# Designs tried in a protein design run: designed miniproteins, single chains. Part 65

Each design is a single chain, and the fold is of that chain. pLDDT is the mean over its residues in the fold that is shown.

## One batch from the design tools (miniprotein)

Design m2252
Fold by ESMFold2-Fast:
Structure m2252 (fold): chain A 85 residues (1-85)
Amino acid sequence: MVVETVQGNVVLVQLSDDEALLRDKATGEVLYEIVREGDTFKITNVRTGEVTYVKIGESAVVGDVVLTAVSLDELEIKDSGVPLP
C-alpha cells in the first residue's frame, strides 16, 4: 500500500518498509529516491544522480531539503533554510 505524507513543498510517497520517493507537491515530479540499507538511508537526487547517506536517528541536508530519519514511515522533511544542529 502506498502512503503519501505532505511536508511543506514535498510529498513523501512510501512504497515499502525500506523504499520511498519524494515528489514536488506542485508538479508531482519525483525529486529523490530513498532506500534503507541497514541502519542508513540512501537518498538519490533523481535529476543529478547525487547520493547522500543519512543514518537512522540523524538529520542531514539533501540538496535543499532537511531530512530527519527514524524510519521511512517516521521520516520528517523540512524545506531549505532551516538551521541544522
Scores: mean pLDDT 65

Design m2253
Fold by ESMFold2-Fast:
Structure m2253 (fold): chain A 54 residues (1-54)
Amino acid sequence: MSLVETLLKQGVIKESDIPLVEQQVRSLPFGAPKEVLYWRIYTALGLPSPYPKP
């Protein structure tokens, strides 16, 4: 997935946050919607999510 690259390019995360993002990706069930993944990442970083809580 290019999610990590996309978030880095958008300035949402830093390179030091990559392990946390990868952990969130791995903790989601296979086939979970991308909106759930974004919610988890934003919440883990302590940022307000534009996506609804799953």
Scores: mean pLDDT 69

Design m2254
Fold by ESMFold2-Fast:
Structure m2254 (fold): chain A 94 residues (1-94)
Amino acid sequence: MLSEEQRKELVEKARELREETLARIREVAPDQAEEVGALLGSLIGEIGRAETKEEALEAVENLRKYVEESDFPEEVKEILLEFLERVEELIEEV
């Protein structure tokens, strides 16, 4: 079970990654930045509510499937999948 401290640290690190990711999205597909920002914010909210690592990892996997099946430009998908891999690593390190 994730402690409140672990969830808080995970959320803060994921927010930093979201800002880095949105900066990249603004350079390649600025018209997608609002939608991507909302999507990543939703994931970070789910991670902040996760009681276990498994629940947090499930949220990441669900978003990965959504991104892969989405109509986002290929470059946006690559950036989002890199973000999800980094978030998954953060969850595994807890």
Scores: mean pLDDT 87

Design m2255
Fold by ESMFold2-Fast:
Structure m2255 (fold): chain A 74 residues (1-74)
Amino acid sequence: SDVVGAIYRAASQLVSPSEALRIGRRAQEMLEEGASEEEVRQAAIDEVERLAGPEAAARFRELFDRELAELRAS
């Protein structure tokens, strides 16, 4: 999914590779459970903030929007 790909790519720039993979996997699980794209995005933001702080969470929002736009343009 474009949302999962965008979450993984954005997180990979801000947290460790293992944490980015875990965040991406959780996003996939949430979508499979029927969560909305907005709920999944917010959960990823909250997890990045928990791991790397509020400045990293703000950067994640910007990176996610960029990565999602790039994936949807393909």
Scores: mean pLDDT 87

Design m2256
Fold by ESMFold2-Fast:
Structure m2256 (fold): chain A 119 residues (1-119)
Amino acid sequence: MEREKQEEERRQLIEEKREELIKLLEEWLEELLKKIHNEAHKEALRDIFERLKEIIEFIAQALLERGTEPEEIEEIEERLRKAITESKSIEDFNEILQEILDKVLTEEQKVKLREKFLK
């Protein structure tokens, strides 16, 4: 069916973009870990990046549930990719991430995100 094909193509696009963004986060984590010598600080950084990966997965799921148009998915991915590659700090990345979450998520999805990730 045409509808099923559109849903499958959307799912595949979101999955591909999610995997690419997760890979970029992992590469960024490895580069940051090279500069840290304190094991407790390394563990804290890994915990932060695990949370960032979970937020990316949450965004992917939210976009899929919304039936988000391919062009909007690509715009969101480009903004997240740019945030990961151009951010000078985790704080800079978090600012851009919050702007994306604010634009992408419904009020119900924002509540779910706060309960699960924003503690």
Scores: mean pLDDT 78

Design m2257
Fold by ESMFold2-Fast:
Formats: structure tokens, sequence, C-alpha cells
Structure m2257 (fold): chain A 95 residues (1-95)
């Protein structure tokens, strides 16, 4: 499950780097990731978010954030990361 969700994160990053203007596809991919995360235990969610953060950081390091395209990619990756952290934190508070 964690590996499947991480593969979805890799696919989302590749999509953003190729076509950051395709917001509908981005939203569909984010939905698929969260559907997998919702099925995880709290411990699996923490492991997933930690590993997803590493993938996002690697992608951000490769993006020219001073370009318009790079700035859009960085915003989308930042939004995904923030959402994942918020979801996992809320799940831990409910546990």
Amino acid sequence: MIEEALEKVRELIEHLLEDPEDFEKYQEMVKEIFELVEKMSVEEQEEFVRRAAELIDEALAKVDQKSEKGFRVSLSLGALYTGLVAYTHAAKLEA
C-alpha cells in the first residue's frame, strides 16, 4: 500500500514537470493518492508522508522556481505536501 501510494506521488510529480497547466489531471491524481492514504493505518500514513516529502524535496531541488513554470510546479508540490501533513496530523489527533 505505501509503495503503491509512493508510485502515485512519483507519477504526479512527473505530470507536473511535463504539464503544470493540466490542473484537472493533477486534481484526479491527488484524489487517487488520498484514497490510498485513507486506507492506511496512522503508522503507515506517517511512513508514507515522510517518504513522499523526500520525493517532493528532490523534485523541488530540480525545478527553476524563478521561472513561471517552475513556480507553478513548486506551488502545486507545496500544496500536496501541506495537505498530506495536515491529514496525517489530524488522523493522529483523532487516534
Scores: mean pLDDT 80

Design m2258
Fold by ESMFold2-Fast:
Structure m2258 (fold): chain A 55 residues (1-55)
Amino acid sequence: LEERARRRLESMRAAIEAGNEVAALLGEKDTGISAEEVLNDPERALAKILERLSE
C-alpha cells in the first residue's frame, strides 16, 4: 500500500510498540495502547500517545 494513511498508521504503530516496550523495561506503566487500537482509531491513539509522552 502506498497511501499516506498507511504510512501514518505504520509509524504510529511502531512508536506505540516501542514506547510500551521501553516503559516495561523501565518498570513504568506502558501507554496502554495496542497496535490494533491504532489501526481502528488512529487519531484517538495518537492523542493518548501525545498525552503519555507529554507527562
Scores: mean pLDDT 63

Design m2259
Fold by ESMFold2-Fast:
Order: C-alpha cells, then sequence, then structure tokens
Structure m2259 (fold): chain A 66 residues (1-66)
C-alpha cells in the first residue's frame, strides 16, 4: 500500500532532498499503488516544473491519491 510506496520512493531518494527521478516515481506509483500509468505520468509531468526529470515524491503521492 501507501507505506510501501513511500518507502520505495525514499530508497530512490539517494541524496535525501525529497526528489526522485520521475521515471522511478512513476514505476513505484504504478507497481505498488496500482495507479494507471497515464495518471502517474501526468502527475510526474505536472510536478517536474524545472524540466530536470526529478519530482518531489511526497507531492507525487498526494497527486495520485487525491
Amino acid sequence: GEERAREALRELDTDGDGYVNGGGAVAVLVELLGVPWEKAKEAAKKLDTDGDGYVNYEEALEAVLA
């Protein structure tokens, strides 16, 4: 469930700044939370405002759970 997804995202956050690779975030949301790939990709795209390919993982969880 949600706790397992949060733990997986924390593991992807290797520098501890709360940001993870968008592709990794999408994979976790789809595989662990059952979020449709299209919805997970849309959330990551909206949160990647800088275009650097990294997203805040807590915001990504909130966006797909809302």
Scores: mean pLDDT 75

Design m2260
Fold by ESMFold2-Fast:
Structure m2260 (fold): chain A 75 residues (1-75)
Amino acid sequence: TVEQTLEQAYQAGRRTGWVLTLNGQEDQAPSAVEVMTGHYTSRVGEEYRDAIRDAITRGVKEGIELAKRGEVLPG
């Protein structure tokens, strides 16, 4: 469903932001957002692109913040 895809996009964003920050690659975050947006949009349709980009962006931002605080992603 679209709701499941949005949740998966958000969780993927969180993991990506966290990993990029730990690797010192926060500058790659905008590119990662666009790649992931294309991938998840291809699953549900172009009409959901903005919602998917928002979910991924929110996730990436949260993942970056968690990594900077030294916190582990919840499993």
Scores: mean pLDDT 84

Design m2261
Fold by ESMFold2-Fast:
Structure m2261 (fold): chain A 106 residues (1-106)
Amino acid sequence: SIEKLREQAAQFVAAVEATYAEMAAAGRLTPEQAARGVAVARQDAQTLIQQVESGKLSASEALDLLAQMARGLAEQARSLGLDASAARLNALAEAIEQAKKEIEES
């Protein structure tokens, strides 16, 4: 449902903010690069919600894209040695994938 998408999108943005803050704190990215990454993730999440609201995308399809984005950032975090951040993002991707299954079974 749209409610599950909004919930998962909010958790996704929060996890992205935490991950980019950790990347900047570790000196792996500049503060400007981290801020840009967060801004792009916020815009992408809002775009997915808007596309579902307008009927251009299903909530299931939007959740799949959110899970893919979370896994992509997890891979980036792991490549930078941020294993705890990567594990958190992968756990989020699994939660998003579970939410997708629940709406497909409804």
Scores: mean pLDDT 88

Design m2262
Fold by ESMFold2-Fast:
Structure m2262 (fold): chain A 82 residues (1-82)
Amino acid sequence: MTIVLLSKVDDPKTVAVNGRIPGFRVLAEEAGLEVVGEFETEEEALKALLEGKADAVLIDKDEYPEVVEKALKEGFKIIKTF
């Protein structure tokens, strides 16, 4: 499992996560990020990011490589890997 933090900015303050994945809140808090949205899917978390509701998203790139690819195509970048 490789978790990536995706954002358009180098210093994000807020993050959207899949609330069904254990530990994502802990990783966000350790990175100094406020969890502003917990969603049932990575696609819903990415949608919140695309709508500007969060500065960043946490994604498991091994499980959801297509969601990561979609974020990269929309101009987001991987700023941290866990």
Scores: mean pLDDT 81

Design m2263
Fold by ESMFold2-Fast:
Structure m2263 (fold): chain A 87 residues (1-87)
Amino acid sequence: SDEEIERLAESFVKLVESLIDAVKAGKLSVDGAVNVVLAYYRELVEALGREAAERVARITIKRLKERYPDDPVAQRIIEAIEKAMEE
């Protein structure tokens, strides 16, 4: 459902926000954050199928670009998700 896609996108945004905070606190590398995000996206593909997972990812990317336009950690994560969607 569209409501489920929106809920999953908000959960994905919150995961990314937590990872950005962890990187800035020195608790996690940027590459480590990217690996967590890619693992989460793969879990979405397994659970929902590629089409629904890509819908979740596109909403997530849009919200991250709006909330974190100048954040280099957010930019690296966005690029990793976009690349994963093309593969």
Scores: mean pLDDT 89

Design m2264
Fold by ESMFold2-Fast:
Structure m2264 (fold): chain A 114 residues (1-114)
Amino acid sequence: SKKEQILEELRRLLEALLAGDIKAALEALNRIRKLLNLPEAYAESVEEILKQLAWIVMKVNNLSVEELEELAKKFGIKEPLGEISSDEEIRLFTEFAAHMLTGLSREEVRERLF
Protein backbone atom coordinates (compact mmCIF):
# COMPACT_ATOMS: atom_id res chain seq x y z
CA SER A 1 0.00 0.00 0.00
CA LYS A 2 1.01 3.68 -0.28
CA LYS A 3 1.31 3.87 3.55
CA GLU A 4 3.69 0.88 3.55
CA GLN A 5 5.83 2.53 0.84
CA ILE A 6 5.95 5.78 2.87
CA LEU A 7 7.07 3.80 5.97
CA GLU A 8 9.79 2.01 3.96
CA GLU A 9 11.12 5.33 2.59
CA LEU A 10 10.96 6.93 6.08
CA ARG A 11 13.04 3.99 7.39
CA ARG A 12 15.59 4.58 4.58
CA LEU A 13 15.53 8.31 5.35
CA LEU A 14 16.15 7.66 9.08
CA GLU A 15 19.10 5.31 8.36
CA ALA A 16 20.63 7.84 5.93
CA LEU A 17 20.17 10.79 8.35
CA LEU A 18 21.77 8.84 11.23
CA ALA A 19 24.71 7.98 8.91
CA GLY A 20 25.04 11.61 7.71
CA ASP A 21 24.41 10.43 4.12
CA ILE A 22 22.74 13.54 2.69
CA LYS A 23 22.48 12.10 -0.84
CA ALA A 24 20.67 8.93 0.32
CA ALA A 25 18.47 10.97 2.70
CA LEU A 26 17.46 13.36 -0.11
CA GLU A 27 16.69 10.39 -2.43
CA ALA A 28 14.39 8.88 0.24
CA LEU A 29 12.74 12.27 0.89
CA ASN A 30 12.09 12.78 -2.85
CA ARG A 31 10.57 9.27 -3.08
CA ILE A 32 8.22 10.29 -0.21
CA ARG A 33 7.41 13.51 -2.12
CA LYS A 34 6.62 11.48 -5.27
CA LEU A 35 4.29 9.13 -3.31
CA LEU A 36 2.45 12.24 -2.02
CA ASN A 37 2.30 13.91 -5.51
CA LEU A 38 4.70 16.68 -4.44
CA PRO A 39 7.53 18.05 -6.64
CA GLU A 40 11.14 16.97 -6.04
CA ALA A 41 13.29 19.29 -3.93
CA TYR A 42 16.94 19.89 -3.08
CA ALA A 43 18.67 19.90 0.32
CA GLU A 44 22.32 20.16 1.44
CA SER A 45 22.13 19.22 5.14
CA VAL A 46 20.35 17.08 7.74
CA GLU A 47 18.69 20.28 9.04
CA GLU A 48 17.32 21.20 5.57
CA ILE A 49 15.99 17.64 5.02
CA LEU A 50 14.23 17.64 8.41
CA LYS A 51 12.73 21.11 7.75
CA GLN A 52 11.45 19.83 4.38
CA LEU A 53 9.96 16.76 6.11
CA ALA A 54 8.21 19.13 8.57
CA TRP A 55 6.85 21.12 5.59
CA ILE A 56 5.54 17.89 3.99
CA VAL A 57 3.75 17.00 7.26
CA MET A 58 2.18 20.49 7.34
CA LYS A 59 1.15 20.33 3.66
CA VAL A 60 -0.39 16.82 3.82
CA ASN A 61 -2.32 17.56 7.06
CA ASN A 62 -3.22 21.22 6.22
CA LEU A 63 -1.47 22.49 9.37
CA SER A 64 -0.26 25.97 10.24
CA VAL A 65 3.21 26.41 11.79
CA GLU A 66 1.53 26.90 15.19
CA GLU A 67 -0.51 23.66 14.82
CA LEU A 68 2.60 21.70 13.76
CA GLU A 69 4.52 23.04 16.80
CA GLU A 70 1.66 22.11 19.17
CA LEU A 71 1.38 18.53 17.80
CA ALA A 72 5.17 18.08 17.77
CA LYS A 73 5.44 19.26 21.41
CA LYS A 74 2.76 16.72 22.43
CA PHE A 75 4.91 14.08 20.65
CA GLY A 76 8.00 15.16 22.67
CA ILE A 77 9.66 17.41 20.05
CA LYS A 78 10.64 20.80 21.49
CA GLU A 79 11.33 22.67 18.20
CA PRO A 80 10.16 20.88 14.98
CA LEU A 81 11.60 23.69 12.78
CA GLY A 82 14.68 24.33 14.96
CA GLU A 83 18.18 22.87 15.28
CA ILE A 84 18.25 19.08 15.69
CA SER A 85 21.47 18.02 17.42
CA SER A 86 21.06 14.35 18.47
CA ASP A 87 20.29 10.91 17.02
CA GLU A 88 17.43 10.66 19.55
CA GLU A 89 15.86 13.87 18.15
CA ILE A 90 16.22 12.56 14.56
CA ARG A 91 14.55 9.25 15.54
CA LEU A 92 11.74 11.04 17.39
CA PHE A 93 11.10 13.46 14.50
CA THR A 94 10.99 10.59 11.96
CA GLU A 95 8.54 8.71 14.24
CA PHE A 96 6.37 11.87 14.41
CA ALA A 97 6.47 12.29 10.60
CA ALA A 98 5.55 8.60 10.07
CA HIS A 99 2.58 8.96 12.47
CA MET A 100 1.41 12.18 10.75
CA LEU A 101 1.87 10.94 7.14
CA THR A 102 0.35 7.43 7.54
CA GLY A 103 -2.30 7.90 10.26
CA LEU A 104 -0.88 4.84 12.07
CA SER A 105 -0.69 4.98 15.87
CA ARG A 106 2.61 5.85 17.56
CA GLU A 107 2.86 2.20 18.71
CA GLU A 108 2.29 0.81 15.18
CA VAL A 109 4.86 3.26 13.74
CA ARG A 110 7.47 2.19 16.34
CA GLU A 111 6.89 -1.53 15.56
CA ARG A 112 7.31 -0.97 11.79
CA LEU A 113 9.99 1.77 11.71
CA PHE A 114 12.30 0.45 14.48
Scores: mean pLDDT 85

Design m2265
Fold by ESMFold2-Fast:
Structure m2265 (fold): chain A 85 residues (1-85)
Amino acid sequence: SLEECTRRAEEVAAEAEKLAKEGCSPETGVGLAIEAIGIGIEAAILQAREQGKKGILPLEELPAELQAAVDRAVAGALAALDNAY
């Protein structure tokens, strides 16, 4: 469900924010970024299906909380990657 995607994205965002402060391996940072992007894509497909559309819905049309969680997760993962080098 979209709610489950939001919850998962918030969990990834929390982990990414923690690792952004502590630093992480490049493998871990890349993994978190891929997971966050994957959740966003999954949610976009689910929402498109609910609206009777094909393909992937633009991220801006997703619920604001989900968009914010995915954005935070990706930003945190990228910050953790920057700290890894």
Scores: mean pLDDT 73

Design m2266
Fold by ESMFold2-Fast:
Structure m2266 (fold): chain A 83 residues (1-83)
Amino acid sequence: SSEELRKEFRRAKEDAERAKKLYEEAKKNPSDGAAYAGAGVAFIGAATEVALIARRAKKNGDFELAAEGEEFLRELGISTESL
């Protein structure tokens, strides 16, 4: 249902925002390449979850949620051209 998908989106959005913060913090200390790489992978994973939710919303006819997800990904600096 749209309500369940919106709850999943809210959680995925929070996870992506947290992952981005950790990734940006890791960029400020490039001496720990492993931490930087790990944070980058985590951020990509969280952003991918948001993209999958947006795609599912679009398939279900929830164009409002799909647009919200796509806008959020753009705010994170992620291209949505392939969504």
Scores: mean pLDDT 78

Design m2267
Fold by ESMFold2-Fast:
Structure m2267 (fold): chain A 70 residues (1-70)
Amino acid sequence: MEPVRLRVTAERSAFLDVARAINAAGGRIVDVESEGDRVVMTVEFESEEAARAAEAALAKVPGFVSAERL
């Protein structure tokens, strides 16, 4: 299957909680960039189901800002 990519933006203080949610959903963080008080992560998933599970989990993390399909 084609890998699904997300761009995930979070507050720097929330990075570990966001990374845990991504890993729990089967996502792999392939890039991390610092943008002021925020971090921007590029994440790959093996399936649409995994990406949707990650989006749902991320919405519950304090300090999560946005997730965008790439």
Scores: mean pLDDT 82

Design m2268
Fold by ESMFold2-Fast:
Structure m2268 (fold): chain A 71 residues (1-71)
Amino acid sequence: MRVSQRELAERAGVSVRTISAYRRGERTPSGRTVMRLAFALRDLGVAAEDVRRYFPRASDALLAAMRRLME
């Protein structure tokens, strides 16, 4: 993974523990958090097509929303 969980957490303004929970599918982020995560990934140079790599257990709806925000 080119971007670490720690870098993503810091940029998005959430804890590493929270990022780990989203990655495991244990918690679903709020709409505001989805925007912060999408903008953080974009700012870190992640392509929209690579978003699933960072959230492998996220729903298709969540990944589609993030990709749309990264355009």
Scores: mean pLDDT 79

Design m2269
Fold by ESMFold2-Fast:
Structure m2269 (fold): chain A 95 residues (1-95)
Amino acid sequence: MEEEEKLRRLARAAQAGADTLRDSAIENYKKNKDESTVKVAEKAIEQARDAAEFLEKLRETASPEVQRFLDEAIERVRQAIDELEKIAEEGKKNL
């Protein structure tokens, strides 16, 4: 269905966005082991959490098949958040 394909596209976009935020934070950490590492990671965590909440709201109206797809996307966004939290902790140790 057209709506199911739309939900799958939104889930993929949210996941790709979270992956990009994580990768950007990792690159910043490699270049700058200073206060900017914590700030970049914390902003990325906020944006990734917003993406996870958005996907969770989409899940409420989705079919069981699409719910499984959204659950996978949510888990991957949460994994990106976990990685970002580790970067923020490492950044704080370098301050």
Scores: mean pLDDT 80

Design m2270
Fold by ESMFold2-Fast:
Structure m2270 (fold): chain A 57 residues (1-57)
Amino acid sequence: MLSDEEIELLKEVIRRLLRLEGSVEALMAAMRESAILSPEEEAYLRRLAEEVAAEMA
């Protein structure tokens, strides 16, 4: 599991990517195109992206 500092850095990156992609679904599609994600990695990143998107709303 990621440390608090690593989670905060990841959330900042996700915020920037969400501004570029416009939605969680578009972000997840772009990430899958750029790298092969395991189901566990995809589920974890989706949860963080949804949390960040809710915070940005």
Scores: mean pLDDT 75

Design m2271
Fold by ESMFold2-Fast:
Structure m2271 (fold): chain A 116 residues (1-116)
Amino acid sequence: SHLDQGEKYFREGGKALTEGKYDEAVENYQKAIEEYKKVLEEDPSLAAEAYYGLGNSYAGLGRIAFVKDELDEAVEYYQKAIEMYKKYLELVTDPEKKKKAEDDLEAAQQGLEALK
């Protein structure tokens, strides 16, 4: 499924990021975003999972852009991550998933504030 493929690319992007392989991380996060967008188009019942995956992928791209001193790009990615996390929080009902997304939203907001 597009959700499974998005999650796979997101995991590969995260692994590449932890290994300092920034170009590989960017490619995988961008592929994850493409798959999560297809989830939103083709299966609205999975919209919550897709928005969370988009938020996490954009946050990853924001961190990489910041490390590369691509500050305008970092701002744009963190703003997109914040938007996606907020959309997820409108849909999620599980308290533990909600708390984790609130923490991820706060981290993205702190990332954006660090760029001011």
Scores: mean pLDDT 91

Design m2272
Fold by ESMFold2-Fast:
Structure m2272 (fold): chain A 97 residues (1-97)
Amino acid sequence: ELVHVTITFEKYGKTEEERKQAEDKLANFVTEAHRLMTRYSGKVKVELLSRDEEKGKISWSLSAVLTREDAKKLIEELKEIAKEKGLDEIRIEVRDV
């Protein structure tokens, strides 16, 4: 059984320096999340969703089609990586294909 998994993650920064650090941290997470997702799916879509200069918020999305079993494993691994990287928000959506 196949599912479409979408992961959205966000980082915030109040100062210009914090915003730059937020962008760098998010870019590093996107790179690691992409590598992880490619272990489970041959086609991973990466998108910059928003960059809010006033709020100092930047958000990215990764999506792929996986088996439901692989999706469960991926979600657990991504939550661990997000926690290690100190992301402010991570949202995971799973939809049947």
Scores: mean pLDDT 77

Design m2273
Fold by ESMFold2-Fast:
Structure m2273 (fold): chain A 94 residues (1-94)
Amino acid sequence: DRIQQLTDNRRRYDDQGRDYIRQAGDLMARLTGSRQAGDQAEAQGRGGLYSPVVGRQRAQQYRQLGYLDVSTQLQQVADYSDRRRDYLQQIHDL
């Protein structure tokens, strides 16, 4: 069923975005030695899942603070959000 396959692909995209967020949080916790800092990075990353503008802004903020690896993971969330949005727009325009 092609409709079922499209629905399953969307769920996989959401799962992939969440994995990038968890990795950003874990990296921040390791770099700072603070689980609270990691949890905050993960929460900020969740805002980027459905808004690439917010995702890029959060990535840039961590880059300015010197957390380059964390910034890279948050940038992946923003890039994922852009690709997901473009894909959904292409389907909608059909």
Scores: mean pLDDT 75

Design m2274
Fold by ESMFold2-Fast:
Structure m2274 (fold): chain A 75 residues (1-75)
Amino acid sequence: SDEEELRKFLEELIAELVRLAEGTPAVDVDRLRARMEQIGRTIIEQLRSGKISLEEAKKLASEIAEAIREAILAE
């Protein structure tokens, strides 16, 4: 299903960001993980309610993840 595909996509994005954050002493890894999980739940809810497509959900998640990745690397 689209929801299952999106959940797997989000899990991979979160895992990658957490891996990057674990190498950065200034980043609170637990807080980052919790924030990304909350963002992921919101995106899944928008997909489930029909407000966005799977493609739009993946794009939104990727753009948010990219912004967070850049913020981590700037530390």
Scores: mean pLDDT 83

Design m2275
Fold by ESMFold2-Fast:
Structure m2275 (fold): chain A 76 residues (1-76)
Amino acid sequence: MEEEARRLKERALESIDKLAAFNTPSAVDEMLRVAEETAKWLRELGEQNPAVRDFAEKLAEEVLEYARRKAEEALA
């Protein structure tokens, strides 16, 4: 379960990095969508597995924060 949460985060960060490289408004929108969808999946994983709920929530917050930071850098 923790490995699944880590894989979801890693895949999301890789996708966000690829999208950030395009440096377009459409890519920024897609980065935010990827982060939101991954955060939703992580939270659902935490709801199904209470033992990893706090860990999954922390990873969800990290993914959202990473995408927000990348979006701010692209729009600055």
Scores: mean pLDDT 82

Design m2276
Fold by ESMFold2-Fast:
Structure m2276 (fold): chain A 76 residues (1-76)
Amino acid sequence: MDEELVKKAEELLKEAEKLIEEARRNPATRGQLVLEAMKKLGEVKRLADQLKDEEKRKELIERVKEAERMLREAWG
């Protein structure tokens, strides 16, 4: 059961989403926040790649893609 990996991936996604929101609000620290968010999204992809459940893996990857879209909007 991949519950532990999913929980960790969801936690990292939440942290990345928070960093993206902060990047939208603070242009002065945007570059640093974007890099940190990218790092966390990369870790989510790594965790998803370890999942044996293909459906959950696809769901996590789609959520990462959505977060990457939000990050691109924040960066401009």
Scores: mean pLDDT 80

Design m2277
Fold by ESMFold2-Fast:
Structure m2277 (fold): chain A 85 residues (1-85)
Amino acid sequence: SMKEAEALERAVREALDSLKSRFTPEQRQVLEDFYERVRKAKTVEEVKKIGEETLARLRQLGAPDDLIEQVEALLKVFIRIAELR
């Protein structure tokens, strides 16, 4: 439902904002780009591609594995939001 999708999107934004404090400025820019790109994505396939590119870039920038796992968890929620649209 649209209300469920809106509630999940708010929860994800709050989680992402809390998580950003644990990243470097360069990694934080990658996360902001990720959020803007997934908000504009129309299909589950687009969200998955954006997620894969984001995770690859975070790894290149030396993001810790625990932070990568947190971003993967957020990606799963964005996939759920896309499926509810």
Scores: mean pLDDT 79

Design m2278
Fold by ESMFold2-Fast:
Structure m2278 (fold): chain A 97 residues (1-97)
Amino acid sequence: LSAKGREELRRAAPGLAEAGRELADKVLEAAKAGDEKRTATLIAAAGIMAAALEFAAEVLEEEAKRTGDEELARLAEELREAVRYLREAIREANELL
């Protein structure tokens, strides 16, 4: 990654992780409410977001290993936690459908 690319990812990562957690909460809310159409749409969106965040986490993990940057390693783990939360929400929502 370029220095600019690293700075952009560093700045974006917390917001992306938060957006992922918010989407996971919306998936569970829709599923618990019995809104099958909304739940299906949110599951699809959550799956796409989980894949994107996982890729971003892998990029940050590789850069952290290469540079020894502990902040990038922490941000990567924050994205990994958001991915786990999204995938758990998808699993729970599918069990409710």
Scores: mean pLDDT 87

Design m2279
Fold by ESMFold2-Fast:
Structure m2279 (fold): chain A 97 residues (1-97)
Amino acid sequence: STEAERLAALRERDAAYIAALDVSEEERKLLAQLAELAPELARLARAGEVPEEAERELAELADEAERLRGKDSERYTEVLRRIVELMAEILGRPVAE
């Protein structure tokens, strides 16, 4: 239960932080989706339920996003979108076809 309380506090903090950021609405929306998905992904990773290849791909995308942050807003937003899509896929929330 202590972990659930910590995760709830982190979600509230991240939501407040994102709402206060001076960024585009598209970037803000993607950051909010990341903040929602990240705690669930971290839980699966600790349980060993995330494929090693997917963890590596997420790490590579995260490094690219950090490199682009403050330098190329359009490409940074595209990389954030890819991270959100991959996180959703790992969590078993595939894009409906």
Scores: mean pLDDT 73

Design m2280
Fold by ESMFold2-Fast:
Structure m2280 (fold): chain A 77 residues (1-77)
Amino acid sequence: MRERAEQLLALARAEVAANPDDEEARAAAEILEALLAGDAEKAAEIAAEYAAKHGLEELREEVYREALRYFTAVLEA
């Protein structure tokens, strides 16, 4: 997991450097940084906030719960 997360973070950071206004790439980089730090709650918060900004405001809490479950399982693997 960690090696792949580090590779994905490097790709996300490269995309942010090429396109600084790319909100999706920035959110992906922030999620991967939180996961590499062992912070599933922070990663889930970022995912829920991104979803809320992109038309899923009513599902913010649901996205947070699902993301937290997923990221916690990923960190335990």
Scores: mean pLDDT 77

Design m2281
Fold by ESMFold2-Fast:
Structure m2281 (fold): chain A 83 residues (1-83)
Amino acid sequence: GPMSLEDEPDIPEELVEKLIELAKELGIDLSRDQALLFLKGYKQATGRLPSEEELREFAELLAKNPETPIEKITAQFITRASS
């Protein structure tokens, strides 16, 4: 369990792999580092992990905005989710 104030949120490997798989189904080649950037940022901003529906919504947002950097889409999605 998280007992350190400096620890990044523990991200289940299953969520990382699921996000990458959902992105691949939509034709997006998402790296592990990019998936972790989203999941860690989401957890830090909201205090919770994204649901399967939110993972799908994020993957769809990436697919709809292929010319937008993944880091920018990640920031946009997290801002929306934490508001």
Scores: mean pLDDT 77

Design m2282
Fold by ESMFold2-Fast:
Structure m2282 (fold): chain A 74 residues (1-74)
Amino acid sequence: SELKRKQELLEKAREAEEKAREYDALGDELLAQAKAAAEAGEDSRPLLHQAILYYATGGLYLMQSSAYKIAAKA
């Protein structure tokens, strides 16, 4: 049914948003570690690169969530 289709799309959107939050939290943790490393005079680049990758992955999940929400409105 149309209602079931819309509900399934909104559920997928919610799951994607949850994944985005998880990856953002991982990025924030690595960014904090990168700042601490830099303050200690250590090489922060590996931590910063990994944080950027996690943030990018979170962004992809947000794009998926938006696509599902748009599909649910159609």
Scores: mean pLDDT 90

Design m2283
Fold by ESMFold2-Fast:
Structure m2283 (fold): chain A 84 residues (1-84)
Amino acid sequence: SLLEKEIRTLRYIADLLGLSEEEKEKLIEMLRELYEKGFDPDNEEDREKALAIQELVARAARLADASAEVRAALEELEKRLEAE
């Protein structure tokens, strides 16, 4: 399912950034809430949850720019999660 794929991607990114299990579960819960309730761009809490996830992805991208190995790992994990 789309949600399971997104959760795995988010978990892999969080693992690469060295986030704690508590921080990973909090971000996964935010993602689940956005999918369960639907994203409402007029809702401040939904915007904050989306921003938190976007910031995690941006942090991973910056780390990948600093390390070719991290970039390669991110690309490989993303490709596996999006298996054709």
Scores: mean pLDDT 71

Design m2284
Fold by ESMFold2-Fast:
Structure m2284 (fold): chain A 72 residues (1-72)
Amino acid sequence: MSPEQVRAAIQAARDELEAQGADPAQLSVLRQAETMADTRGAEVARRAAVEGLRAAGAPEEQVRALERRLEA
């Protein structure tokens, strides 16, 4: 996955979570990870998105959905 693809995947996940009324802290973590794709690269952004979302208290089902999207 390229940095551009990782950013797009994180943005799609953030849009879905926002539509579901997710916690602002979870949305903020994903916005930071999107920025990291452009500045720190794909692998850093992937780890930041997954681990940050888990740390922000997202349900494991949502974390697993993001992991699957980022592995595609």
Scores: mean pLDDT 81

Design m2285
Fold by ESMFold2-Fast:
Structure m2285 (fold): chain A 68 residues (1-68)
Amino acid sequence: SEESIKLLKEYLKDIFPDIKIEVKETANDIVFDLKTKTIYFSKEIPVEDVLSVATFLNLLFTGKEVKP
């Protein structure tokens, strides 16, 4: 949903502020473009899956960002 996408954008913006998040109709529900730092999500992703992905990405990006 649009509400979930907005929440996800805010969440990821705190973790990785220079990334871009877009909704894209693709064969895969989630696609990462590391060159442009863009994350694509299918609008059809269930809310539960969006939250799970947000948590997973937070772990990945926090692990890279947090050095101490």
Scores: mean pLDDT 62

